# Ledger of designs, part 53: designed miniproteins, single chains, continued (5)

Each design is a single chain, and the fold is of that chain. pLDDT is the mean over its residues in the fold that is shown.

## One batch from the design tools (miniprotein)

Design m17824
Fold by ESMFold2-Fast:
Structure m17824 (fold): chain A 94 residues (1-94)
Amino acid sequence: MKRIMGLLGLSEEKAKAFDEELLKEAEEVHLELAMETLRDAVRKDYSSDSGELENLLREGVANARNDEELRELIRLARARDLEGLRALVEELKK
């Protein structure tokens, strides 16, 4: 429980920092490279869920068309909301 509370606080701060940095870099360079950096960071924090979360995030970013969609994907991934991620990815694939 203590680690979950600490992870939640760190997830909010880290998600905000990575969201701003990722979107800025994606606009200047390559979205795929910036997203791969985020995936590695997420995998280190959520190693037990890494495979499923990583696959959903990769599919989501491939179908995201704007910064708002990308930000929502990042937010759900950082919150470890796998059900929300699956729903959003399916919505983006339509």
Scores: mean pLDDT 60

Design m17825
Fold by ESMFold2-Fast:
Formats: structure tokens, C-alpha cells, sequence
Structure m17825 (fold): chain A 96 residues (1-96)
């Protein structure tokens, strides 16, 4: 059905957004560390990556939720994405 196709597309989007969140979180941590060693420009880059990581994590959670609303059989995989996104958010918030 169209709903199943749309759900699969949303789940793929959620996986892509999660991957972006993980990469942006990594860049945040690295630039935060460089900011302590090399100064203000790296701190500003860290804040940019923080914003991008939090946005991507939220988009991943939203897409995963929408996917399960359209196809409940994707619930387990979507939950894994949501849990990983939440972990990224927690790691970023703890590093503030």
C-alpha cells in the first residue's frame, strides 16, 4: 500500500537523519575540545554542530514516529532509532 511505501521512506529518512546527528555530535565534541586548546573560533563551530546535531536527532525521532503510525510493523526498528537519537541528545546536553 502507499502507506507502507511512505513508512519505509520515512524510516530510511530517520536512519539518514540519525547518521547525520551522530556525525554532527562527533564534530561538536571535537570542536568543544579544540576550543579549550585553540580558542573562540572552535567554540563557535562547536555551538553550530550542537544545533545541527540536536535538529537532526529530533528529525530522526519525528520520522521514526511517523513511520510507525503508517506501518506498526516497523515499531521495533523505529524504537531503536528513537533510543539512539535520545542517547545523542543526552550526550550533547551532558557536554554543555
Amino acid sequence: SESKERAEELLRKAEEDLKKAEEYAKQFIENQKLGEEKGESYREQAQGYRTLALSAAQQAKDAAKEATELDPSLEEKAREIEERAEKIVQEIEEAV
Scores: mean pLDDT 88

Design m17826
Fold by ESMFold2-Fast:
Structure m17826 (fold): chain A 74 residues (1-74)
Amino acid sequence: MSPQVRAFERRVAELEARFRAATTVEEAGAQLVEFQRETEAALAGTTDPEDRARLLRLVDEAMRGFLAHLEALA
């Protein structure tokens, strides 16, 4: 994996932990906005097809977890 993908993977893990610690939809929403911003930056900086596939898989996995947590908070 490229250094960019590894950095994004570590950042996603940090954001997932903060998201799970959120007790309100507003707090969780703020972490989701940060995650979207980080995802857009990572994808814009990543041109290798294998690295892009890895990023998209990480995004999909994280997003499924975020949506499940938001649903549980509602």
Scores: mean pLDDT 80

Design m17827
Fold by ESMFold2-Fast:
Structure m17827 (fold): chain A 68 residues (1-68)
Amino acid sequence: ELADKIAERLKKAFPSGKVSLSQARLVVIEIVGEEVARKIVAALRERTNGADTVSIEELKEVLKEVLK
């Protein structure tokens, strides 16, 4: 549920379906707090090999894994 809520907020803000890691971090911090957001961003960086942008779909998968 929480992962779906975060992904939905990001889709509304970024209709292109892509977000920068910085933009994603800001939204995630608001909902789950800074420590959990840091874990999510670290996992996204590993998954994307250090890319600065990520698809909302990829972010949603990482959210589901980290928030279990």
Scores: mean pLDDT 77

Design m17828
Fold by ESMFold2-Fast:
Structure m17828 (fold): chain A 75 residues (1-75)
Amino acid sequence: SMAEAREALERLERAAEGLLEAARAGEISDEELRRAIEVLEGNAEQLKAAYPEYRAEVEELLERFREEAREILEA
């Protein structure tokens, strides 16, 4: 349903934001961040498969997340 899709997208967005905030604050290790990235990317692929109408939003979120995560891991 559209409500389920929206809730799933919102959860993905909150998870990504929380991970980046925790990483920047030094609350999680680089290894924990790398594992979390893999999980988040898997969840994003499942969401795109289940709700193709949200593909563009999911891809945009994932691109932003990858860029910010890369900056943290390269620091």
Scores: mean pLDDT 84

Design m17829
Fold by ESMFold2-Fast:
Structure m17829 (fold): chain A 75 residues (1-75)
Amino acid sequence: SQEDLRRLTILEARKAILESSVYFLEERLARLEQRNAPQEVIDRVRAELEAEKAQLDQTNSELQQLRAQIQQSLA
């Protein structure tokens, strides 16, 4: 449906934003670890990375379910 296609577009955009956030946080974490930054700073970035990865996993699950629903509707 038109509504399902609109929701798909929104979820795809959210996925792209979350993937970018995860990428930059992983790069930041690697840089901090290599420079032996204070453990408190490393722990904060690691916690933020884990939270972003959890959101990405949830978004991917919702996207997979919506795509399956669209495919069944087209059959």
Scores: mean pLDDT 88

Design m17830
Fold by ESMFold2-Fast:
Structure m17830 (fold): chain A 115 residues (1-115)
Amino acid sequence: SVRERAVRILDKAIEILKKAKEKLTPEQQAWVDRQIATLREMRARVEAGELSDEEIRQLIEGVLQTLIAVAEMLGNEEIVKLARQGLDEVRAAPSVEEALDIAEKTLDEIEKLLN
């Protein structure tokens, strides 16, 4: 379901942010910790069925925007490019299901580059 897929995307994004955080300054780490806390709250709301498909799409756009910011903090231009491409494709996607497909693929590629 859209809800189950959104939960998995949020869980993967949180794990990516935790790994990326290890290479950042204390000030940048504090910012990332606030983003992780927000994503955990949104994950609980998604799991509870409190978000519409359109709100889930907006949440995914926010996840990709956060990953762009973190990639810029890391100076990793390859991840910046992937996250920006993913965001553009999510925004252009005609359905929430296609937006989820794009987000899953984008996060998998980002995770590979961080390992």
Scores: mean pLDDT 91

Design m17831
Fold by ESMFold2-Fast:
Structure m17831 (fold): chain A 100 residues (1-100)
Amino acid sequence: KKREEALKLLSEGNKAFEAGDYETAIELYRKAAEVAEGVSPLLAAMAYYNLGIAYEKMGKFDEAVKWYKKALDLARKAGASEYFIKQIEENLKKVEEKKK
């Protein structure tokens, strides 16, 4: 039940993100992560990762770092694919370099 709700919120967030509406995407990804917590750590990690990307697109690098780190921790604990973990690590490194 909550898994389906989290997936719907992620999908709606992705549509907002593709439209360039990063503020709406952030709200939807945040809700998706909250709904996914305790139900699917992997879905929560995906939502936090997308939240990080949305903040990065807005130039909010401190927020992006925060959410990438949370996504990375959850992805590792959830046994996520090496591909997904690597994508989070690469984006985290890039945004930390932008922060100086």
Scores: mean pLDDT 86

Design m17832
Fold by ESMFold2-Fast:
Structure m17832 (fold): chain A 106 residues (1-106)
Amino acid sequence: MDYSDEEKRQFARENGLTLVRPSPALAALLREATGSTAETFTVGEVVRALVLYAGDAGLFDPSDPFLVDVSDHPLGEVLGVDSFDVRDIAGVIERLLSASEPVAEP
């Protein structure tokens, strides 16, 4: 069960967060990872879902607990990288996210 888009917008405003719309490929992966059919997410929800997905898929490097190797995984194709540091994941995904709402209404 997910918060409504209105509730997510309220939380985003209260916490200085932006609601984002993921690319179609990332949205499909988030649906698989979370079961959510929502069109918009906070950046924190996207980051959390991807970290959990990488953990469930066994993609963390055992010698470096912050390194995720996605070179041989569909996640790498979605993110456009062979590996990333999980602490930098927000920067990795930023180009795959768009603001869900315009800065100004007409």
Scores: mean pLDDT 69

Design m17833
Fold by ESMFold2-Fast:
Structure m17833 (fold): chain A 65 residues (1-65)
Amino acid sequence: MASDILAELAKEFGLSPETVRKVVGRALAGESYSEIAKKLGLSQSTVTAVVTEFRRRWAEAQAAA
């Protein structure tokens, strides 16, 4: 489930699961990484890393099905 990926990313990046969910949700809605970083008090590099890792893990989970 996407929720499991969000929890693992939160652990990996030292963020709350709620923060990771907001980052991913906003990115999937088409919001720019710089705006997401500004709104959540994160660096743009952190937002980019979280979204990239989420997409990679999501693709892996879909390929395993």
Scores: mean pLDDT 79

Design m17834
Fold by ESMFold2-Fast:
Structure m17834 (fold): chain A 65 residues (1-65)
Amino acid sequence: SLTATAEVLHEGPTVIGGRGTASDGRAAGVLASRRGAAKVTLEDGTVLNGTLVSRDATRLVAEAR
């Protein structure tokens, strides 16, 4: 699995995270639902489905599968 950490850019029904990094060193963005589903978009345009692992006021952490 791949872990992505991103900065919270927008709060809403979908939380938008950007300026992130994946555990393999690639740049990443995270879209997360309030219900814990996530999509991780990597710098090469790859989109992975995942789950939201943690969130604070400034950061999202998602695990992609």
Scores: mean pLDDT 81

Design m17835
Fold by ESMFold2-Fast:
Structure m17835 (fold): chain A 64 residues (1-64)
Amino acid sequence: MVVAPERVRLTILVSPEDGEYARAKADAAVAAMRGGVRIDVEVIADGDEELGRELRERVLRAQR
């Protein structure tokens, strides 16, 4: 497996207890991607599937 040194991988776990924290992490990742940083963001819904879907769509828009 080849590791790309300029590529960051970020996983966001979306729980029903800390949805605000998950949103803050997604917002920070979106801002960094819009600033030109190469980030692979993975959003995993852990009890809050609706918020998980919302954050996943926001991240995908920022990668475009």
Scores: mean pLDDT 74

Design m17836
Fold by ESMFold2-Fast:
Structure m17836 (fold): chain A 90 residues (1-90)
Amino acid sequence: SAKKEAVIKAILELQIEKNLELLKERGISYSEKELEELLKNYQEGVEKNKELVEKQTEELLKKLGIDIEKSSVEEVREKVEEYVEKELAK
């Protein structure tokens, strides 16, 4: 569904954002061109592995107790962000 695709996109954007923040804190930075190439590579990876990405996303949402039908894309992103930040703190 369009909502599932939007959720997958939001989660990928969040993962990229958090990884870039960690790299920046360690003195590693990317140019705008490098960021565009990174985003393109992630989008191509999603397209090639659509079924696997959808399954992994559904399993993550189920693990976190998120009901995709009752939640906005923004609410899903916020809950996943809290989970990612908690995991990164370990």
Scores: mean pLDDT 74

Design m17837
Fold by ESMFold2-Fast:
Structure m17837 (fold): chain A 61 residues (1-61)
Amino acid sequence: MKEKILKMTKELMNKMGERVDAGLQSRRSTGEKKKEYDSRAAEIDKEIKDLMEEMKKLEKE
């Protein structure tokens, strides 16, 4: 259990970094390309949320 939470925490931090990169790319882009980066950022947000919820379930008794 504890080891799984630590691995998930590391994965979460990595995805947060990817989210920041996608946000920066979106700000530097226009039109369709901006929409693509916004979509990618939203997908990463979903992955982060899913990981956080899974970690929360592991902490619940």
Scores: mean pLDDT 80

Design m17838
Fold by ESMFold2-Fast:
Structure m17838 (fold): chain A 108 residues (1-108)
Amino acid sequence: DDEEINNLIKKILVVLKELDPESYEKLMQEIYISSASFLPQPKPATGERINLDEIPVEEKFYWLGYAIGKHLSEDKREEFLKKVLPLLEATDKENAEKFLKGFEEGLK
């Protein structure tokens, strides 16, 4: 369900923006997603961005998690997960597992 997936991604991005606006800005420089057009987006940097609209749903959650994990401040990680885990629990387990895998790999 594309609408439910887009709404979940939107909710995750809102959590990131409210908790860590600097990490949100950096993340939006690395990824593109049309469903986030309602949020302020930085100008595209010169360089290749991951277009989440063109990626299969399972990989979309992986790359979103990876980008967040890469940029999220260490002191914000626990609060971010506490806010996002209930959102992931409400979706397909496969999408949740891919997001968490990407997030963990992004932390490296």
Scores: mean pLDDT 71

Design m17839
Fold by ESMFold2-Fast:
Structure m17839 (fold): chain A 61 residues (1-61)
Amino acid sequence: MEVYEGVFLGFLPSDKSEGLIVGNDGKTYGISAEDAKGLKLGDRVAFEKVGETKARVLKKL
């Protein structure tokens, strides 16, 4: 089961349509604005990898 945990880092200053998370693996992943809905800086999330640098948030922890 490919579920990872990470922390929401907020939105990119150049593009508010995309949020960032840092995984417990130390890597940074982009998430959609829809996935970032309701998240605040420092919130813990469970996510799955969609690509090398992209993730889909499954739930807020």
Scores: mean pLDDT 76

Design m17840
Fold by ESMFold2-Fast:
Structure m17840 (fold): chain A 91 residues (1-91)
Amino acid sequence: MEEERRREEELLRRLEELEERARREAEREGDEEVIARVRELERAGRLAAARAILGAYYAAKREGKELSAEERDEILAKARAEDEALRAALA
């Protein structure tokens, strides 16, 4: 049915638009380094770390705060255990 196909395409496009909007806003503010780091973590299979960094970065921005290097290191260290557990579970 045409209506169902159109709705599925609209839902996928909406999800992509939300993610693109979030990425574009971060890049526009000169935070390309943070976005690049998140992408590298995803390519390395560190999904928990990538999600945690991106989430913390956006949460800090919403509160009018900056994500510090120390906070970033803490998030990476904490997520490392989750990434290790996830990799072990998938092996």
Scores: mean pLDDT 69

Design m17841
Fold by ESMFold2-Fast:
Structure m17841 (fold): chain A 94 residues (1-94)
Amino acid sequence: SLEDERYVLAGLAISAIAEALGKPETAERITRLVQEGVERGDPRKALEEALKIVEKEMTPEEAAFVKGAVDRILAAPTLEEAARLMQEAVEKAR
């Protein structure tokens, strides 16, 4: 579904932001969760688990930045705009 695609994109955005923040091991773990969520047909649950990792492994400021980016991606009117917001967040995290 279109909603499932947005959850996948949001999860991948978390992984890309984690890598940009110098946390490649966190990024790889989140990418694996997103892939498993797609395989199981439950990308929303994978996103919820990824956000728990963000809360646990990132600073409060980094976690707030990631959550803000996820909220913007999920609220985007199109998948094209969601992808643009993902790219913008990754560039800002570098």
Scores: mean pLDDT 86

Design m17842
Fold by ESMFold2-Fast:
Structure m17842 (fold): chain A 62 residues (1-62)
Amino acid sequence: LEEKRKEAAELLEKQMKEFPPESEVEKAIVEAAIKGLREGKTYDEEEIEKLKALIKEELAKE
């Protein structure tokens, strides 16, 4: 689970670099999500896998 959280956080960081948030508020929300994933907040393995799949799909799009 810890490894999956780290992978999800890395994918979010990559997405933020490719699609940077336009507002400071949006940036803060994304950074909070990355921090939550790295610190191991309440996500089960299934939820993390779904999040990783969605991020990968978004990164693969034009």
Scores: mean pLDDT 65

Design m17843
Fold by ESMFold2-Fast:
Structure m17843 (fold): chain A 59 residues (1-59)
Amino acid sequence: MRKISAEEGAAGFRQALAAGRPATPAGVGAGLQDSTGLPPLSEEEGRAAGTAAVTGEDQ
């Protein structure tokens, strides 16, 4: 796995929050919710999911 800056993932998530969207990017949010049935995403959860999505793209 590659290491990317967690702040880059957090920045993208914060931009979504600023637009009034509490969820992570559709790819990550929908995948996790559909597969695991996660509860509503919070800022902390969305940040972690966003980081995972970015690292996953490179693999």
Scores: mean pLDDT 52

Design m17844
Fold by ESMFold2-Fast:
Structure m17844 (fold): chain A 66 residues (1-66)
Amino acid sequence: SEKEKLLKEYEEKEKEFQEKLEQFRKQAQQAIELYGPAPLARIQELFEAAEKRYQEWKKKAEEALK
């Protein structure tokens, strides 16, 4: 059914975003180890922006699934 296909696509995208967030955290940790805390503020800003975009997309996807 169409709904089952949409659910699968939603789950796949959710996994993709989760993996990207994990990769972002690992990169932030490596940057701290290499350069100290100086780049942390910029990394945090980018991370917050990415999370906001993900949450907005998730909300719209959930509304579309109804």
Scores: mean pLDDT 72

Design m17845
Fold by ESMFold2-Fast:
Structure m17845 (fold): chain A 89 residues (1-89)
Amino acid sequence: MEDAEKAREAAEKGDVEKAANYFSRAVLKLTLEQAREAVGRAAELAGVDFEPSRLKTVEQAAIAVGLLVRRLTPEQAKELADFIIELLK
């Protein structure tokens, strides 16, 4: 939860590198199913055609989220952070 909140703060400041790092850390703490949902949302926001079911490990999902976050606007990255925070409730 804290990593997703820090990702949101970094996105608000326009720090894409920090946001990507915190998103990867947040995803590593999710279940594989939640991690796939997070990557699916990131791909949707980035406008990338991606099949999250192809991810077999949480580590693969963490790498994918970090790469996708670099394609997002600060506003889209904040939406992704809010989505991940909701998954953890």
Scores: mean pLDDT 84

Design m17846
Fold by ESMFold2-Fast:
Structure m17846 (fold): chain A 64 residues (1-64)
Amino acid sequence: MIAEKIYEEVKDEALKLLQEAGYPREVADAILQGVVDRLYERKGEEVTAEDVLNEIKKEIEKSK
């Protein structure tokens, strides 16, 4: 699946960003999965790794 490919491409970087922001690993993974699924629902196969990372950064900023 395209969503699975995007997840694998961003996994290490996104999880590092979320964990550095104070999220536990299991919560970080849940947030990453939710962001990928949400973007895939909105943009389908046009979702990029950059889109996911930008949404993760936005989520972190909003939580501060």
Scores: mean pLDDT 77

Design m17847
Fold by ESMFold2-Fast:
Structure m17847 (fold): chain A 91 residues (1-91)
Amino acid sequence: SAAEAEAQRLGDELEALLAAGAPQAEIDAVMDRLLGYQARQLSAKYNIDEQTALNVLRQIRDYILAGDFEKAKEIHLKFLESIFGKEYKLE
């Protein structure tokens, strides 16, 4: 869909900025737009608050950027538990 196409376009833009060694502020701005699209999609699909989804995705991004992949994974798993419950089943 159009939203998925925009998310892919922003992903490509992010990869290009990273490859070019762009300023962190420009990289952060494109990342934040990508997270906004992802949060909106998750909100629509799983009936969660868009701002809550965005805040969680931003936390995951911040840990990834810090090289703390274990904390990023922990937050991601807790977020999935909040959506799907303990069994991770689609409702």
Scores: mean pLDDT 76

Design m17848
Fold by ESMFold2-Fast:
Structure m17848 (fold): chain A 65 residues (1-65)
Amino acid sequence: SGVEVVGRLVARELGLPAEEAVRIVEEALKLADEQGVEAGGRYLAERLGISVESGKAVVELARSM
């Protein structure tokens, strides 16, 4: 799934455990489905210490796979 692939990529880039990164990306997609990409992107920004723009890109990438 896109969540697993993108979660593993995020884990590799940020030095996080793969299981943790996959869970964070999965929660971001749930938020994006309920409240829009902005909400999912903000959640990722807060959890991963990245920009909201980068968080939104991660959500869209996971959805595209």
Scores: mean pLDDT 86

Design m17849
Fold by ESMFold2-Fast:
Structure m17849 (fold): chain A 70 residues (1-70)
Amino acid sequence: MRKVDLAKQADSIVKAGREHLAQGRIGAVRTAIEMLEAMYKQAVKGGDERTAKHIKELIEELRRLLAEAA
């Protein structure tokens, strides 16, 4: 069966990151991005290209939202 645990954790972190951004908690948003980057590296190291691609898209979305809010 395919591993989906890391993808679900990434989705939860992005959701929390968006909520922190809405509250103006820029430091918490940066922490969320760092957590996602660590998870991306784990997915790449584990050979899970599908999960890695998903996490990378979430990182790019959250970075874009942070830039738009600046």
Scores: mean pLDDT 80

Design m17850
Fold by ESMFold2-Fast:
Structure m17850 (fold): chain A 65 residues (1-65)
Amino acid sequence: MDREMALIAVGVFKAITSSVEVKIEEKDGKIVVTLKAEDKEELEKAYELAKEMAKVTGLIEVKVE
């Protein structure tokens, strides 16, 4: 999948997960998405969505802080 499509997907994800802090970094041709939230349930929901995006794009790595 193209890097531009992956970046668009991550941008949309960040826009819809306003209750979760989303940090986006590019490393070694991959997009690293770091999630942080005070609420465990909100963090788990965001992590599940981010994992689906990672699976679809093949260019996204998900990390929890």
Scores: mean pLDDT 74

Design m17851
Fold by ESMFold2-Fast:
Structure m17851 (fold): chain A 92 residues (1-92)
Amino acid sequence: GMVRFSTYDASGEELATLEASASKEDVERGFDRAIELGEEAGARFLGVLVRSETMEETEELMEFVIKLARERGLEVVEQAISGGEAAAVFRR
């Protein structure tokens, strides 16, 4: 599986994107790097896309991403899941 992080400005323009493997260590490192890149670029939103081989793995990874976001003081703006793919958007 994979996790894609994208940072967006207030208009919804993508400022930076990066991908991580679906290991919890790589996801947390990628999340922290995405926040850093977003802060440097003046981003307002962080988008996260999770894709795994199963819906269960995708749901577990998205729950982990939401936990990381909450621990860093981010709130969930939008969340969706469809098949083996989940997406969420976060802001401060």
Scores: mean pLDDT 85

Design m17852
Fold by ESMFold2-Fast:
Structure m17852 (fold): chain A 86 residues (1-86)
Amino acid sequence: SKEEELLEKLIERLEELIKLAEEMKAKSTDPEFQAELDRLIAALRRELEELKELKEKGEYLSAEVAEAAIKYVEQLTAQLKERYAA
């Protein structure tokens, strides 16, 4: 269904954002920035596990909620790339 496709897309976008944040942390020598990235990574990993649990149960988010979440993750990814990873 569309809802299943959106859930899978959200999971994929979150995994890419986590990977980017981990790469930025590995390249950083700033302990405050590393600590901020650690907190971000921890929060994103918790969200990812909750979404994976929904998928395992055959449950999904409404299309509206999933689309909004995807846009938010994509915006955050773009902001990180612009400031530090580009």
Scores: mean pLDDT 85

Design m17853
Fold by ESMFold2-Fast:
Structure m17853 (fold): chain A 68 residues (1-68)
Amino acid sequence: GSPALLQQAAALQQYASWNPNDPRPYVALGNVYLKLGNNDLAAAAYQEALRLNPNDADAHNNLAVAYL
């Protein structure tokens, strides 16, 4: 994996831990995990984003991609 993408994921996990009701870091985490080829982690991150904001069309679309 890319060290930069892994570092970005770690920073986003930290931000999400401090801001548990913000869906944005979870969408960003899903995107990072897709770039890393980790579809299971990407799906989990998008599902958490959708739990916080169920009307996010981009998160729904990217979750479907993670299941391919």
Scores: mean pLDDT 86

Design m17854
Fold by ESMFold2-Fast:
Structure m17854 (fold): chain A 81 residues (1-81)
Amino acid sequence: VDDLQRELDRLEATIDELQAALAARDEARLRAILQEIGRDIPEYARALKENEDDIFALAESVLGVLEFQAEQLRRLIARLQ
């Protein structure tokens, strides 16, 4: 359960950073965050390369995926407690 809680904490931190960068319209920070996500998830690294022209739309899409994953982890943790 601790591993799942740690993963959830990581996802929520990344979600917060993406939301803050999107609100600030900080393209450089968005690219840095998405690149960091891509180090752990190769599919996101590929998406970043293919969608360089619209970093904000890509960031919003990634945010939605991470929010969905966080919700799934919260439900799983709740069932295990």
Scores: mean pLDDT 77

Design m17855
Fold by ESMFold2-Fast:
Structure m17855 (fold): chain A 67 residues (1-67)
Amino acid sequence: MEDAIEEQARANALEMMRRLGLPEEVLEAVRRLAEDPEDPEAREIVAEAERALFERYSEAARALAAA
């Protein structure tokens, strides 16, 4: 029953993203990609969000090192 495992992993990922404060637009894009991996608009939104999140993570790591 691969569907149940995939759905649970997807739900966990979305919950983690929500807890990180990602906007609803990004959460919707992730859901769209889960249903249609070739959705170009959703891919673009997720790619942009991943870039922004990576930048914030790098900033946080730098700030932590400076503290």
Scores: mean pLDDT 69

Design m17856
Fold by ESMFold2-Fast:
Structure m17856 (fold): chain A 91 residues (1-91)
Amino acid sequence: SKFGGPGGSAAAKAGAEAAKGSGKEGVPAGVAAAIAAIGAALDAALAGGSEEEAGRAGGRAAAEGGEAAAERDPESEGAKKGAELGREAGE
């Protein structure tokens, strides 16, 4: 696969699934977004990407996970701030 990293891919997938599937509390949603961001950044790095590419991948994953978490739990300040910072980092 292009990502090459089972750990990074698993973390990103688990984070995305947790954000969508559990979604019961803002804390799990925020954690899921953070895990997705770390996983995406690691996958990009393992694929031979630069620091900037890893940062963009992580930022985009954080934005997507944060938005999904915020939609499920709009009072989650951590998820909302994570999404905003992720969008900025992803540029």
Scores: mean pLDDT 56

Design m17857
Fold by ESMFold2-Fast:
Order: sequence, then structure tokens, then C-alpha cells
Structure m17857 (fold): chain A 99 residues (1-99)
Amino acid sequence: DPEAEAARARYEALYAKYRNKPILTPEEALALLEALLAYLRATGRLEVLSEERAPDGTVTLVLRVRTDDGREFEVTVTITPDGVVRLRFSPESLEVLLS
């Protein structure tokens, strides 16, 4: 799939560029995450349900992840302007993930 290969190449290029940095800026972390999500979406493993950008620079993503057995779960990813990444799972999503 040319789209999946292009997304993978973009992710790998950013990963190679940033992998040796001791700390990523919020912009670098977001760019790397966006490239990874584009690659996973192109392969059908992950869907971005919503993306919100707050005036303070906080980015909130709601993601749906599909497992190999056909189960789905949702995770909320919050990236703050100071570079903190937070993951939140619903109780139902945790049950699917841990099963």
C-alpha cells in the first residue's frame, strides 16, 4: 500500500531524527505521534475519532484501537504544552485491553 509505506517512511524519518534527544518538545512529540497514528491508520489498526486543540496548546486525541480478534477499545491521549503525555482508558476499554 503506497499510502501505508509513505506514512511509515515519515514516521521512521521523524523517529530517527528525534530518538537521540533526551527530551522532546511538545511540538516534536506531537509530530512523532501524528506520524505514528497516520501509519497505524493506514494499516487499519487505529482510527482517530476526534482531535481537539485547545487555545493553551493542549492537544486531546480520542483513538479507537482494533485488536487481532476483532475487539475494539478507546483511549484518550492528552499532550500538554509542557510536554506531558497522559493516557486515559474507560473501564470498558480496560476490560477489553486486559482480556
Scores: mean pLDDT 69

Design m17858
Fold by ESMFold2-Fast:
Structure m17858 (fold): chain A 65 residues (1-65)
Amino acid sequence: SAREDLIANLAADLRARMAELGVPQEETDRLLAELRARLAKARTVAEAVAVHREALEEIDRLAAA
């Protein structure tokens, strides 16, 4: 479904980004679990986009450490 494809693509994008930045596996798994849980609760496309953007901001904070 379009919903499942969106979630899979967003999760794959974040996993690849975290791998490139050297984020540890434990943090990667935590962030992906949080992303999937929040996407499952998103009522609109706008909410899904906001969840993805917040995940990217979290990755940026980890990369800055």
Scores: mean pLDDT 77

